# Designs tried in a protein design run: designed miniproteins, single chains, continued (4). Part 76

Each design is a single chain, and the fold is of that chain. pLDDT is the mean over its residues in the fold that is shown.

## One batch from the design tools (miniprotein)

Design m14618
Fold by ESMFold2-Fast:
Structure m14618 (fold): chain A 82 residues (1-82)
Amino acid sequence: AEALYEELKAQYEALGAGEGITLHIPSGDEASIEVVVRVMKEVLGVSDEQAAATRAFLLRLGATIANGVRYVLVKPRPFAVP
C-alpha cells in the first residue's frame, strides 16, 4: 500500500500541467482505494470531506464492478479564464 502511494505520488509529481495518470483499482481492493484517496488528500490537497466522499463512492463502485475500475488523476493547470 505504501509502495503504491509513493509510486503514484512520484508519477503525479513528474507530470506536466494538464497531464494525467491512469489508475486501475481492482474490484474489492480497499488498499488501492485508500492509496487513491491518500493521493487526493496529500498530493491534490482536496478536503477531508471530499476525500471521504470519494472513498465511499469508490468502495461502492468496486463492490458492484467485478473487474475493477479505471480512474484518471489529472494534474491541474493554474486557473486561467480565456
Scores: mean pLDDT 64

Design m14619
Fold by ESMFold2-Fast:
Structure m14619 (fold): chain A 100 residues (1-100)
Amino acid sequence: SSAREARLAEVAALRAQLEAAIEASDFASALALVRQIAALLKEAAEEELKANLDPEEYERKLAEIEERLAAELAAVEAFLAAAEAAGWTGAQVREAIATG
């Protein structure tokens, strides 16, 4: 749908901003951008699930996605906070993300 395409384009723009924030070692902006990306991805998932699932199955799957996204977001927030506290450069953060 055009709404889904618009959201994915917005996510792509936010990802570019996130890369720039990390490069600049602006971890506060990076964290805010990660939260924005997570919110948009959740909205996209909600629309897809609602279109394809029964109401009961939709509620169950939405709860599972919300729990997983919350855990993943908390892990990213903790990582960025630790990197900032340790005085890491944006290049070191990027290398850590790339090497997994």
Scores: mean pLDDT 79

Design m14620
Fold by ESMFold2-Fast:
Structure m14620 (fold): chain A 60 residues (1-60)
Amino acid sequence: SEEERLEANVDAMTAGVVDVERRYLENQGVPQEEIDARLAALEAETREVFRSIFEWLKEK
């Protein structure tokens, strides 16, 4: 369905952003517990942003 496609795209884009940020924080020597907390927050925020973008694009 279109909703399944939207969620799949949101999942893929969110995973990409989280992976890049994880690598960045690991390279900066950030402690794992702090990385986990930051990435949990980033994932939630990024998912909502991409969902909004993809929903907006569907109406165009």
Scores: mean pLDDT 83

Design m14621
Fold by ESMFold2-Fast:
Structure m14621 (fold): chain A 73 residues (1-73)
Amino acid sequence: VKIDENEHPLLNFLRLFNQAEVYFSKKTKEDLEKAKKLYDEGINFLSKYKGPFIDEMVKLLKERKKEIEKALK
C-alpha cells in the first residue's frame, strides 16, 4: 500500500540496507559487527509494516545475521 510521502519509506530502508551491505562486504570483525547492528535496525524499522514483501525482507536480514555469526566463529 502506498502512503502519501515525499520520499518512499522503502527507499529510506534500502539506503540503510545498502550501508549494512557495504560493511558486510569488508569482512573484518569490526565491520561485520557494524553490519549486524544495522541489520537489527532494519528489522526493527520493518516491524511497523505488514505484508509478504516485508516478511521476505525480514527473513533476508535474519539470514544476513546468521551469516555474520558464522563468520565471527
Scores: mean pLDDT 75

Design m14622
Fold by ESMFold2-Fast:
Structure m14622 (fold): chain A 77 residues (1-77)
Amino acid sequence: MEKELIEKAEEVARKGEAEVRRLVEEGRYEEAAEVAERTGREVAELLEKAGLPEEGAQARRTGEGAAEKARALAEAA
C-alpha cells in the first residue's frame, strides 16, 4: 500500500512538473502556478498517507515555490 502511494506521488509529480514547464514555455504563467500548487498538494497528500509527513510538507513547499516563481514571471511580463 505505502509503496503504491509513493509510486503514485512520483507519477503525479513527474506529470505536474512537465505540465508546468510546458505552460511556462507557452507564457501561460497563471495556469502554470495553478498546476504547480495543485501538484504539490496532491503529492503531499499521497506522501502523508504513505507515512511520510516531512516529505509531504516539502512537496507542498516545492509546489508553492514553483507557483510563486510562475506568478513573478507573469508580473514581469
Scores: mean pLDDT 84

Design m14623
Fold by ESMFold2-Fast:
Structure m14623 (fold): chain A 70 residues (1-70)
Amino acid sequence: SEIEELKKKVEEALEKLKEALKARDMEAAIQAGQELADYVKKLESLLSPEEAEKLRKETEERIREIVAEV
C-alpha cells in the first residue's frame, strides 16, 4: 500500500540522516532531513488523526535517538 511504502521511506530517510550526521556530511544530512519531512507530511495527509499522531510520536522518538548518538 502507499501508506506502507511511505512508512518504509520514512525509516530509510531516518537511517540516511543518521549516517550523514555520523559522517559530518552536511549536504547529505540536509537532503535526508528534507526527504524525511516530505514523507511524513504525505503520510499525515493519508492517515487518520489517531494514526498520524502515533506516526509522529514514533518519528520524533527516532530523531531523538539519532541526535543522542551523534
Scores: mean pLDDT 83

Design m14624
Fold by ESMFold2-Fast:
Structure m14624 (fold): chain A 63 residues (1-63)
Amino acid sequence: SAEELFEALRDTLLGTRIALEDPELAAKIDQLSRRLKERFGSVEEGLKDEEAVRELIEEVLKE
C-alpha cells in the first residue's frame, strides 16, 4: 500500500488524474502532500528524498 500511495501521489502531481474515487485514498494523498510541502516547501522537492517519503507514508497509514 505504501508503493501504491507513492504512485498515486506522483500521478496526481503529473496532472494525470482528475480525481480519486476512493475518498480514503484521496484523504491520505492530501495529508501526505501537505506534510511534504510543510517539510520541503513543495511536493516535488519532497519526492526527491525517498527515505523521508517512506517515513511520511508510514505515519499517514497509521491513521
Scores: mean pLDDT 67

Design m14625
Fold by ESMFold2-Fast:
Structure m14625 (fold): chain A 95 residues (1-95)
Amino acid sequence: SPFVERLIEEFKSIIKDPEVQKAFEEFLRAAESGDPEAFLEAYQRLRKLVKEKAPELLPLFYTEDIFLSLASEPEGKLNFAKNVLIPLFKRSAAA
């Protein structure tokens, strides 16, 4: 969707690591798909890369209960990416 493409472009403007960019794109597309299994797999891949490349953001991923509560609804997942994940990556990149 145009909304997902805009989120991907914004993320790519902030984070220049191509592996992290790919994982975030896969995460957003899985979120839009409405498939909880695909979403959890993409989330786990993104979390692993964050652990390796941006460990300062890990505390967000330890609130998995909040993330999983949104996993049933695509809109909630995408709003979380827009309002929480992108601002946190932006803040990390600015530090």
Scores: mean pLDDT 72

Design m14626
Fold by ESMFold2-Fast:
Structure m14626 (fold): chain A 94 residues (1-94)
Amino acid sequence: SALERKVRDLAMRIAIAAVEGYENKDIEGMIKEIEEIVKEFAKTLPEELAKKVKEVADEFIKKLRENPNASYEEINEWVGEMSRKLMELAREAE
């Protein structure tokens, strides 16, 4: 579906931002980029789904802020959890 594709693209862009932020050791820049990505995509989603997507992204951002020394493996686990939750929301919205 078009909605599932949009949410998958969102999840992939967040994953890329997280990897790049980790490699650059710039957690603040990573969070800022993720927030900008989420805001951009939320404008293209139904209001109720946009709200839930923001909540899931905020949980991920909170984990990043609370764990500034997180390993690459931990960040990848959180990205996987976030991506799974986002895709479930997209499927339920159809």
Scores: mean pLDDT 86

Design m14627
Fold by ESMFold2-Fast:
Structure m14627 (fold): chain A 77 residues (1-77)
Amino acid sequence: SQIIQNMQDAVQNQDWMAFGTTVGMIFIQRGMGMSDPAVTQAVYQMVDQFIADHGATLTPFQRAQIQTDRDALAAMI
């Protein structure tokens, strides 16, 4: 899906803005009743892996934000 491709690109480029925008699209789609559990799970795994690989290089604010996003994605699965 486009969302999975956008997340892959954001992770590969360590693009924090694109990362946040892509997670935001998942929340918008869920609000519209258009949530795909398989896409949500794939994005969750990418977010979790990003935290594992890059969490130590993020600011405390960015790390708190991404952990909040990860937990919200987990609640959707």
Scores: mean pLDDT 79

Design m14628
Fold by ESMFold2-Fast:
Structure m14628 (fold): chain A 97 residues (1-97)
Amino acid sequence: MDLAEASRRIQKRLESLVGKPVDEAIKEAVRIAAEVLSELFGAPVRLLDYKVTKLDDDTYAVTATFEAGGKRYTVGILLKVENGKVVKVSAAVTPEV
């Protein structure tokens, strides 16, 4: 799988979360990541776990780990929030060893 392509596709779809409440955006971000990875693998991916960390008053980090084809992939998602709503999103996919 091209991880740069996966990262770009997740990033683009996550732009739909701008303007949403942060709690809703976190749930949708994990769901979007799973859907994009399933599309790229041509098969369902399994969510192993996810963590949500509040980095500061306006920034949340979501780290979701997926399994596909016997390999693990981590999706890191960064959400910038103002007044409880998402204003910016970024995402990256990395392999786990």
Scores: mean pLDDT 82

Design m14629
Fold by ESMFold2-Fast:
Structure m14629 (fold): chain A 73 residues (1-73)
Amino acid sequence: DYVVDFDTGKLYTDPNEVIRDIFSGEKVSVAEFLDPNAKFKDRLTGKVVKMKDMPKVVAEAFDKRSAEVLAES
């Protein structure tokens, strides 16, 4: 299991590493973020996200965000 940095695509596998939760903006450890029971609401879409679906959700959020930014420009 791993988490992906939305902006850089970096994989975080060290359970003691502190990362920013992309959805809440809060600092959490990788081990806490990889909890299979953890659920987060995407602030951009309002979608409930599970850790096991993280790579798919990141890709979907990226495409949606890019489209919205371009539409506002």
Scores: mean pLDDT 55

Design m14630
Fold by ESMFold2-Fast:
Structure m14630 (fold): chain A 68 residues (1-68)
Amino acid sequence: MEEEIKKLNDEIETLQQELSRLRAEKARVQAEMPTDPEGAAARLSQLDTEIRMLEGRIEALKKKIEKL
């Protein structure tokens, strides 16, 4: 039980680190928007999709822990 929870938490931590990296990249792209507004908008859309996918995966893992 505890070992399974630890593995799920480790996976969540890894995904949260990735999420943090993507959010930092999004902030950088937003800062670059005045130079390339169309390219920045396309990149932001891509990053928002990736962020949403990671958030969904993290939430699913948290629900698995709650059921254990």
Scores: mean pLDDT 81

Design m14631
Fold by ESMFold2-Fast:
Structure m14631 (fold): chain A 89 residues (1-89)
Amino acid sequence: GPPNIEESMKKILEALEKLTTANEKEIEEILSSLSPVEQKALKAMMAFTKGANDEEKVEELLKAATTEELQELAKKALEKIKELLEKAK
């Protein structure tokens, strides 16, 4: 069947939280723990905060980002998702 959206979302949110303080090695390990679909979703969420909304621009932005910039992107993505979830209640 299709991927379990609820379980994938939990993994993505947990990965975003870990990425907010992750060093370069930890970032690689966190990303490799996700499925390809979950990795694409995570990357899209992080890059969306900088206005990148297509796959090519997402990959370009993240490839150019420093460890500190990746941590800030993860923090902003996590804050935005939490805000959207709170607004939905």
Scores: mean pLDDT 77

Design m14632
Fold by ESMFold2-Fast:
Structure m14632 (fold): chain A 82 residues (1-82)
Amino acid sequence: MEEKLKELLRKWYEEDKRKLLALRAAVILLNSGYPRELIIKYLQEKYKIPREEAEEIIEIAEQLTDDVLLFLDQLVAELEKE
């Protein structure tokens, strides 16, 4: 499972950096206790992603282990250097 998630995050880093940033935002908002519907609305407005994609991103965020979270943070840090 972890390898498949890391592979997905690598693909988003190369092809769709917006989804990667949306995933990090979803993780932060979930950890802060925001309701799912508010997170969906936030992702739609900020990252211009459709509802179905926002729901998928939240489901992925809920599945992230510490190892995958560290990998996500590393990828986002690389984006911030650009």
Scores: mean pLDDT 82

Design m14633
Fold by ESMFold2-Fast:
Structure m14633 (fold): chain A 76 residues (1-76)
Amino acid sequence: KFDALIKAGKYDEAEELANSVKLNDEQLKLLGDAYSKIGEYDKAGEVYKKSTSFGIINQDAPEAYFKAGDTKKAEG
């Protein structure tokens, strides 16, 4: 139960699942949104990039995705 991991705050387990198995775009968005909510913008951005429907997800993309880019820009 991917959604149960997110609701339980088990983001590390949810991320491991996302890396070990192919999650759908909605599940990837949910994980990215969860990371964004706890301030993990870089992790949120990486999760969003795994989406195969990037265009659809980007239409509703949270601020976290753009903030991840800002963090990387500051380091580069």
Scores: mean pLDDT 65

Design m14634
Fold by ESMFold2-Fast:
Structure m14634 (fold): chain A 120 residues (1-120)
Amino acid sequence: SMEDEEILKRAEEAKLPPELIEKIRELLKKVRELENSENPTLEQIKEVQELLKEIANLIGEIAEEKNDIETAKEIQELKLETEDKLLEAIENKASPQEIAKIFREGIKKLIELYERIQAS
């Protein structure tokens, strides 16, 4: 996937810790598996959501360590926004492609927030 490779390249250019880049790679792999499934289970969606929360929490900890409280708050808001979008998508029986898009948009925003931490 060209989009997933561009997301990973941006994370590397932003100089995210290697462990976070590998978690993003794992998340994107699970998103592709979900997107290519005709009927993704709630358990599969929840597994990807938990990994996204883990990545968000780790970036939030980096923001807090740098005393960037504003970005730490925006990371928490992004977590809640993404959860709300996923719940609405599940309720409306959205396609696997629509669910995958929510996760990719979430990770792109997390990388953007990390870039902001580094610019501070």
Scores: mean pLDDT 89

Design m14635
Fold by ESMFold2-Fast:
Structure m14635 (fold): chain A 60 residues (1-60)
Amino acid sequence: GLDAISALEKLKDAIKKKANDAEILEAAKDFAKAYSKSNSDISEADIIDGAVKELKKLLS
């Protein structure tokens, strides 16, 4: 939903600006919580790991 999109944009911005690991993790947790409300089949931990790894690869 819109909440997940907004959280994803914040995570993307944190990675792009090379924020510290704590800030990136906080943004990733917010995205995982928003995404899991619309999709319960994937754990929040797996969403965090997947999103951070994929966005770091794309934005590095």
Scores: mean pLDDT 77

Design m14636
Fold by ESMFold2-Fast:
Structure m14636 (fold): chain A 76 residues (1-76)
Amino acid sequence: SSLELVREEAEKLHEQGLKAVKEGNFEKAEEQIKGLQELKSLVESTTPDSPERQALLELIDNYIKEIKELKKKLLE
């Protein structure tokens, strides 16, 4: 399904974002956050409301939060 493909892309962006933060590449981390925000907007504009959609939106929000919190922790 289209939601499955978005979930797989969100997972890749999340992993790349965490890796970028750990490597001190904060510009690349912000790019991955932007990619996750764009996926969230795509899901919100192209898919009907459903439990699967709500779970995916929550997952994307948690992925963005995790990258931001890791960046904050490393910058203190």
Scores: mean pLDDT 87

Design m14637
Fold by ESMFold2-Fast:
Structure m14637 (fold): chain A 73 residues (1-73)
Amino acid sequence: VLGAIVEGNRYFKQGNYDEAIKWFEMGYKMGKQLKSSQTGLALRNLSRVYEAQGDYDKAKEYLEQARKAIDEA
């Protein structure tokens, strides 16, 4: 999970939002399967990418999901 988030951040810093989203989605999917506390971190990073792309509705949705995942931890 953490490795996928690290790779996602690398692509995000390069401005490659499509690749960043793929890696963060992978981290989220893995986190859900493993019931990992890092699921919330993956969701927060997805929110950041969508905000950078101007998709504020998706950014807000993922931020709210991240807060719920963190509250469950």
Scores: mean pLDDT 76

Design m14638
Fold by ESMFold2-Fast:
Structure m14638 (fold): chain A 87 residues (1-87)
Amino acid sequence: MEVRVGLTGLSEEEAEGIAELARRMGASAEVVKGKETGVGLGGLSRGVAYTIADYGLQRGAGVAVIENGEVVYKGGDSKKAEELARK
């Protein structure tokens, strides 16, 4: 099943690295840079999505996972991560 993931509070290098990895797997990725750097991902398998979310949570990032338009997992400061996951 395909899911969407948002991560915030990343370094620019982390956001770009995650985006590149996702794109290599055939997923979509959008990096947002500014006051708070983050990444929005789509077209991931469930297992990969939760692996990325767990990585973000363990490092203190904002995290959101969305399935069927519904937030099914979130952690940290998730408000901005949820916005990125919806894109």
Scores: mean pLDDT 80

Design m14639
Fold by ESMFold2-Fast:
Structure m14639 (fold): chain A 112 residues (1-112)
Amino acid sequence: DPEAREALMKITSASVYILAAVVYLLTKDYEGAVRYIRRALEEIEEALEAAKKVEGEKAIELLKAVLSNAEAVLALAEEVAANAADPSEARRLAERARELAEEVRRELEELE
């Protein structure tokens, strides 16, 4: 299933960018953290679109992974917003991640 493969690849890319964002956040490079949070969100959005085209049990597993990534990105963006001198971009990314997590929860609820 090419959609399942695409979703898994995008989930994996998002996870790598999330780890990069954590490293930048731990070193208090908030601009670096924001860059990787944004990259992770882009991959998560593409993963969601691919996962929506998958059917059955695999769709549920992929959507749960997408939700986990969206929630991780939300937590990171909120942490940056709390600590950065200019929280404006981090706040926008947190809102985007929150809306994305809500969309994934709706998709998952419809399948369960």
Scores: mean pLDDT 89

Design m14640
Fold by ESMFold2-Fast:
Structure m14640 (fold): chain A 89 residues (1-89)
Amino acid sequence: MMKELKKKFLEDMLKRLDEFLSAPSLDREAVLELVRGIAEMSRRLGLEGVARAAEEAARVLEDPEVSQEQIREALRRLKRAVEEELAKL
């Protein structure tokens, strides 16, 4: 039961991250809210690697002067963490 919930969460997050990465421009505040939500849910599900990656991404996004390239790189790193965790299931 828990494994299926973790898998569904990770698959849903990959889809959302891909949708954001496909956008021509990213709203920093919207991305920060998404990333904070991922960090909180990942902690609740015991997905420590994803929670850490999401926290690191949030730290980058808390800078109001962050560039679009830096936002995209933070999301790409988070996506890799989600993919690694999904591969362990």
Scores: mean pLDDT 84

Design m14641
Fold by ESMFold2-Fast:
Structure m14641 (fold): chain A 87 residues (1-87)
Amino acid sequence: MRRIRVAVVLFSKDNKVLDVRELDLELFTDSEPPSPLFAFKVIGDRKLTEVPPNPVVWEEVTEEGYTIKVYALSEETKKVLEEIKEK
């Protein structure tokens, strides 16, 4: 299945939670993405009230110094993201 569900949490430079989003993502399977984060098309976006207790599967620091952490909301999502990282 090409769809995954993740929570994306944006942290400030001081590690304060700025935003928490649940995303339904569709993978670009037909071409090599320029980075693994750009392998996904957002097809659903919902604001969450809390940081999920799930494992972090991806962490990036933005150009502006914010930290983005991606949490897999299902075991299937975790496996798909780990497979993309291995490329």
Scores: mean pLDDT 68

Design m14642
Fold by ESMFold2-Fast:
Parts: C-alpha cells; structure tokens; sequence
Structure m14642 (fold): chain A 95 residues (1-95)
C-alpha cells in the first residue's frame, strides 16, 4: 500500500540521517569542520524527507490517533532538521 511504502521510506531516511549525524560528529572531533558541515547538512535533508513522508502518512491515515502521532513525529523531525542545518551552517563558516 502507499501508506506502508511511505512508512518504509520515512524509516530509511531516519536511518540515513543517523548515519550522517554520527559521521559528522566523528569528523568534528577530528577537526574537519567542512566534512562535519557536509554530513550534518545531509542528515538535515534526510530528516526533512522523513518529515514530508510522515505528513503524508498523517493525511492518508483514517485513524485520528495514528494521524496525530504522524503529525507530531513530523514536527519533531522538522525541528531536528532545522537544528542540524543550523549546526552545518555554523561549521561551514568556521572552515
């Protein structure tokens, strides 16, 4: 179903974001501000894509509880994406 596909794609985007955030943290510890910025930017992009999928899940869900959970999840992902993008921009300025 479209709903199941959106859920699977959202999960893959979250997993990719976590990998990029972890790599960004490693590079930051090594003093590679440019590399860290690039990985935090990629993590933010993946979280934004996951949030878009979560919003679509909310639209397609017929269960008000599932719809509200998906909207709340999208907001959390969007807020984290903004924070990671801000960190990426600040790190890029230091490089």
Amino acid sequence: SELKKLEEEAEKHVENAERHEEKGKELLKAGDYSGAAKHYEEAAKHLKKAAEHARKIAELSKDPVESQAARSGAKVLEDKAKELQKQADELAALA
Scores: mean pLDDT 90

Design m14643
Fold by ESMFold2-Fast:
Structure m14643 (fold): chain A 59 residues (1-59)
Amino acid sequence: SRDELIERLKRLLDELGLTPEQILYLRGTGSGRLMIRMLGDRLGVSPATVEELLEELVG
């Protein structure tokens, strides 16, 4: 479910020492896009879905 994806994303971000705000701020950069793709691969979702989940975590 979407709620399970949000919980998994929160755990991954905590393990990496990153905040959703940091990744969203960097999403226009090569590093930010690479991070979003990596998170998508680990969660089994598209990069676009990762961005949606990050935006939900921010507010």
Scores: mean pLDDT 84

Design m14644
Fold by ESMFold2-Fast:
Structure m14644 (fold): chain A 80 residues (1-80)
Amino acid sequence: GPLAEEIRDLAIEGANETDIIKAIGLTLRALGLAYQATLTGELTGQQASDILRQGAAAGTSPVGSRLVTLAGEGVAKFEG
């Protein structure tokens, strides 16, 4: 899937394995919260996506930013 392909590309580009693992953990946690908010009707998929993209821009590593941004694209397409 797209996240696995992005992780592969980051590794090929020479990203540190520890940074990739940490970024995966952060991305999966953020996705879980975003999907939960969408399922409960607290946020639309687009609103959850926008929040993830803002978080990626504001405070993650370059590796984390790439993974969270890609994950946000998936959330924007999620319809419950």
Scores: mean pLDDT 73

Design m14645
Fold by ESMFold2-Fast:
Structure m14645 (fold): chain A 111 residues (1-111)
Amino acid sequence: MEGLKELFERVAAEMEKTLSPDEAKIVREALEAFLNGDYEKAVELLKKLSDETRARFFGLLGRAILESDDPELRKAVIEGLEKLAEVFEKKGDTTAANLARTLINIIKEKL
């Protein structure tokens, strides 16, 4: 998934500008887990972040994917976000599940 990796590298770099070193490390590890299809690990990592940082993460991810005209990237992000939302909901994090689902709807609307 070459294009997905490049997109995640851009999101991580932008997040690193505004985050503590500890939060930046968590974001990088969460994106790596997502890229590897390890949605359980991605959720465990993202749950360590503040609600504000998680909202920024989903916002930057949304901006990055919407700047891409690649339908395969959009499909891969939607599929991954659906899995991520299911794990968040299972673990009782309704706020994060709703953030992921809101992003899915925005991406689908602009498809």
Scores: mean pLDDT 80

Design m14646
Fold by ESMFold2-Fast:
Structure m14646 (fold): chain A 62 residues (1-62)
Amino acid sequence: SVTLLSGTYVLTFPSEEEARQAGVQLEEQIRQEVADLGATLVSLKVEVSGNTLTVTVTVAVP
């Protein structure tokens, strides 16, 4: 059987540009960490609205 783990991160930045840059970096970090854990990235959603970054992740762990 496989366990699904989901999480949502909501972060506010001083500027919209900083939120976008943080989103790219966090996406890369999450992909690498999931790979390093030997897990499977099921879904990754990155949304920027103004200065707010919302990241929703679902990972499958064996």
Scores: mean pLDDT 85

Design m14647
Fold by ESMFold2-Fast:
Structure m14647 (fold): chain A 85 residues (1-85)
Amino acid sequence: SEEQRQQDLELLDRLEKQVQRLLDYGKSTITDKEKLEKGEKIVKEALETLQRGKQMVRDGAPESKIAEEYKRVLDLIGQFLDIRG
């Protein structure tokens, strides 16, 4: 539905803002260069995954496929937080 499509886009937009904020915090607080480089690669993958997810929503992909991209972003956020903490 159009309502579900709007909800999916809003969810992915909120995750994109969260991922961007995590990168900013990482750059200001991670002092280890190798950890920062690893974190930046994870964030890049998360942002690319979010872009694919948003395109899938626009193209009317099945909810199961959109959910897979959402889960991938959450897994990547978890990996970033593990490096950070």
Scores: mean pLDDT 84

Design m14648
Fold by ESMFold2-Fast:
Structure m14648 (fold): chain A 87 residues (1-87)
Amino acid sequence: SVEEIIEKLEKGLKSLEATIEELKKTASPDVQAQLDALLAEIRKIVEETKKKIEEEPEKAEEIMQESDRRLKQLYLEAYDLHSQDQA
């Protein structure tokens, strides 16, 4: 259902936010700012995805796949930023 898809998306957002906030604890000030920018983009993608699914529920699977791809890319960018900062 649309409700289950949105619930999964919101749960994913909370997990991503928690992970990036944890990375921020040991990051330099410059990297903390970059991680904050990534958090803002992640939140924007989730809100846009929720709106698209509500507008076109028949395309929910396709919309979710694209959202998952984009969120995974930002997640990897966050980890790479932190890893480079710690090196």
Scores: mean pLDDT 86

Design m14649
Fold by ESMFold2-Fast:
Structure m14649 (fold): chain A 58 residues (1-58)
Amino acid sequence: MKLARAKKDFFHDGPAILSFKKGDVAKVLKEYPDGDLLLEKDGKRGLVGGDLVEVFEE
């Protein structure tokens, strides 16, 4: 299963607010060619820049 770990604290201020603290882990639902990731955390989904997270497999 592909996961992403936050490299720092950040907020995604889209229609659903995703808040991340450094070390938080979310599911990777989709990777986009521009490096953006569609992540799911606590039942909420949002686009996050790939530079903000480390992608790994579990």
Scores: mean pLDDT 76

Design m14650
Fold by ESMFold2-Fast:
Formats: C-alpha cells, structure tokens, sequence
Structure m14650 (fold): chain A 70 residues (1-70)
C-alpha cells in the first residue's frame, strides 16, 4: 500500500507529465492518455481509501485535457 505522500507525489508526476506531453499528442492519443490516467487515479483512490485525493486528481486531469483540446 502506498503512503499518502507517495500517492500525492505519483499524482503530481502523472498530472505534470500529461500537461507536458498533451499539446504534442493527437486528439485520439490525448483522449486515450486521459482515459488511462483516470483509470489509474481511480485505482489509487480505491486502494488508499482517499476519495478526496481521487477527486482532486480527476479534476486536475480534466483541466489539463480541456486545455490541450483547446
């Protein structure tokens, strides 16, 4: 089981990576990456019993996806 600090660091890494890579991806690749990351953060939320952390991660990923689609 990951610690809260490890989960937060992992989420930050995933969000930052998506933000950096997003503008270079095709619309189809961007959607796939977003879907994959949403699945990953939902899995982390289920394993850590932290729905608030899961929701914050989802919100951040949706913001990055929206920015990249514009």
Amino acid sequence: MLSEEEVEALVDFLVDQFRRDGPSLSPEELRRRHDDLLAAVRQLGAETDRPDLEQRAIDRLEEVYREAME
Scores: mean pLDDT 79

Design m14651
Fold by ESMFold2-Fast:
Structure m14651 (fold): chain A 97 residues (1-97)
Amino acid sequence: ELKEKLEELEKQIEELSEEISGLYRDIGDTLGGGEVPTPEQQRRLLELERRLLELLKERKEIYEELGAPQEELDRIEQQIASVEHRIRWLEEQLARQ
């Protein structure tokens, strides 16, 4: 059950990460490099990044419950920190509008 839940979470995380990466790429392509996303694009990215953060935290809880090694937990924590950094950046950009 936990293993199946983890596999489903990992699939959702992968799909969402691909959507986020695609949106960042499309923003770059549209604006011609050195790009500043529009407020609408920033809001969409913020929604997706917040959802990704929730999924990553849930995945961490499952790994902790399964007794995953500290090295694996540290990797997950690093991913969470990266997403939290992007969320803070997007929030700061939106607050300037």
Scores: mean pLDDT 80

Design m14652
Fold by ESMFold2-Fast:
Structure m14652 (fold): chain A 79 residues (1-79)
Amino acid sequence: SPEIEALQAEVRKKGEEFEELVRNNAPKEEIRKQLEELYALSKKLIDALAKEKNWSQEQIDAMYATLDQDYEAALAEID
């Protein structure tokens, strides 16, 4: 799907920008904002993939649980 390909490209770009901010010791507020944007885009990608691939609710819940765990771990590293 062109929409999913666009979302994947956007997530990748935001992820690379996040890594650059961390590497350059950007202000914590800027890193947090980028992480929040990456998290929101990642949720959109999961939702789009779930719809296209007709994932079960259990599969969707597992993907969100993994995303939430990764997000919370990244937030802890910023603090």
Scores: mean pLDDT 86

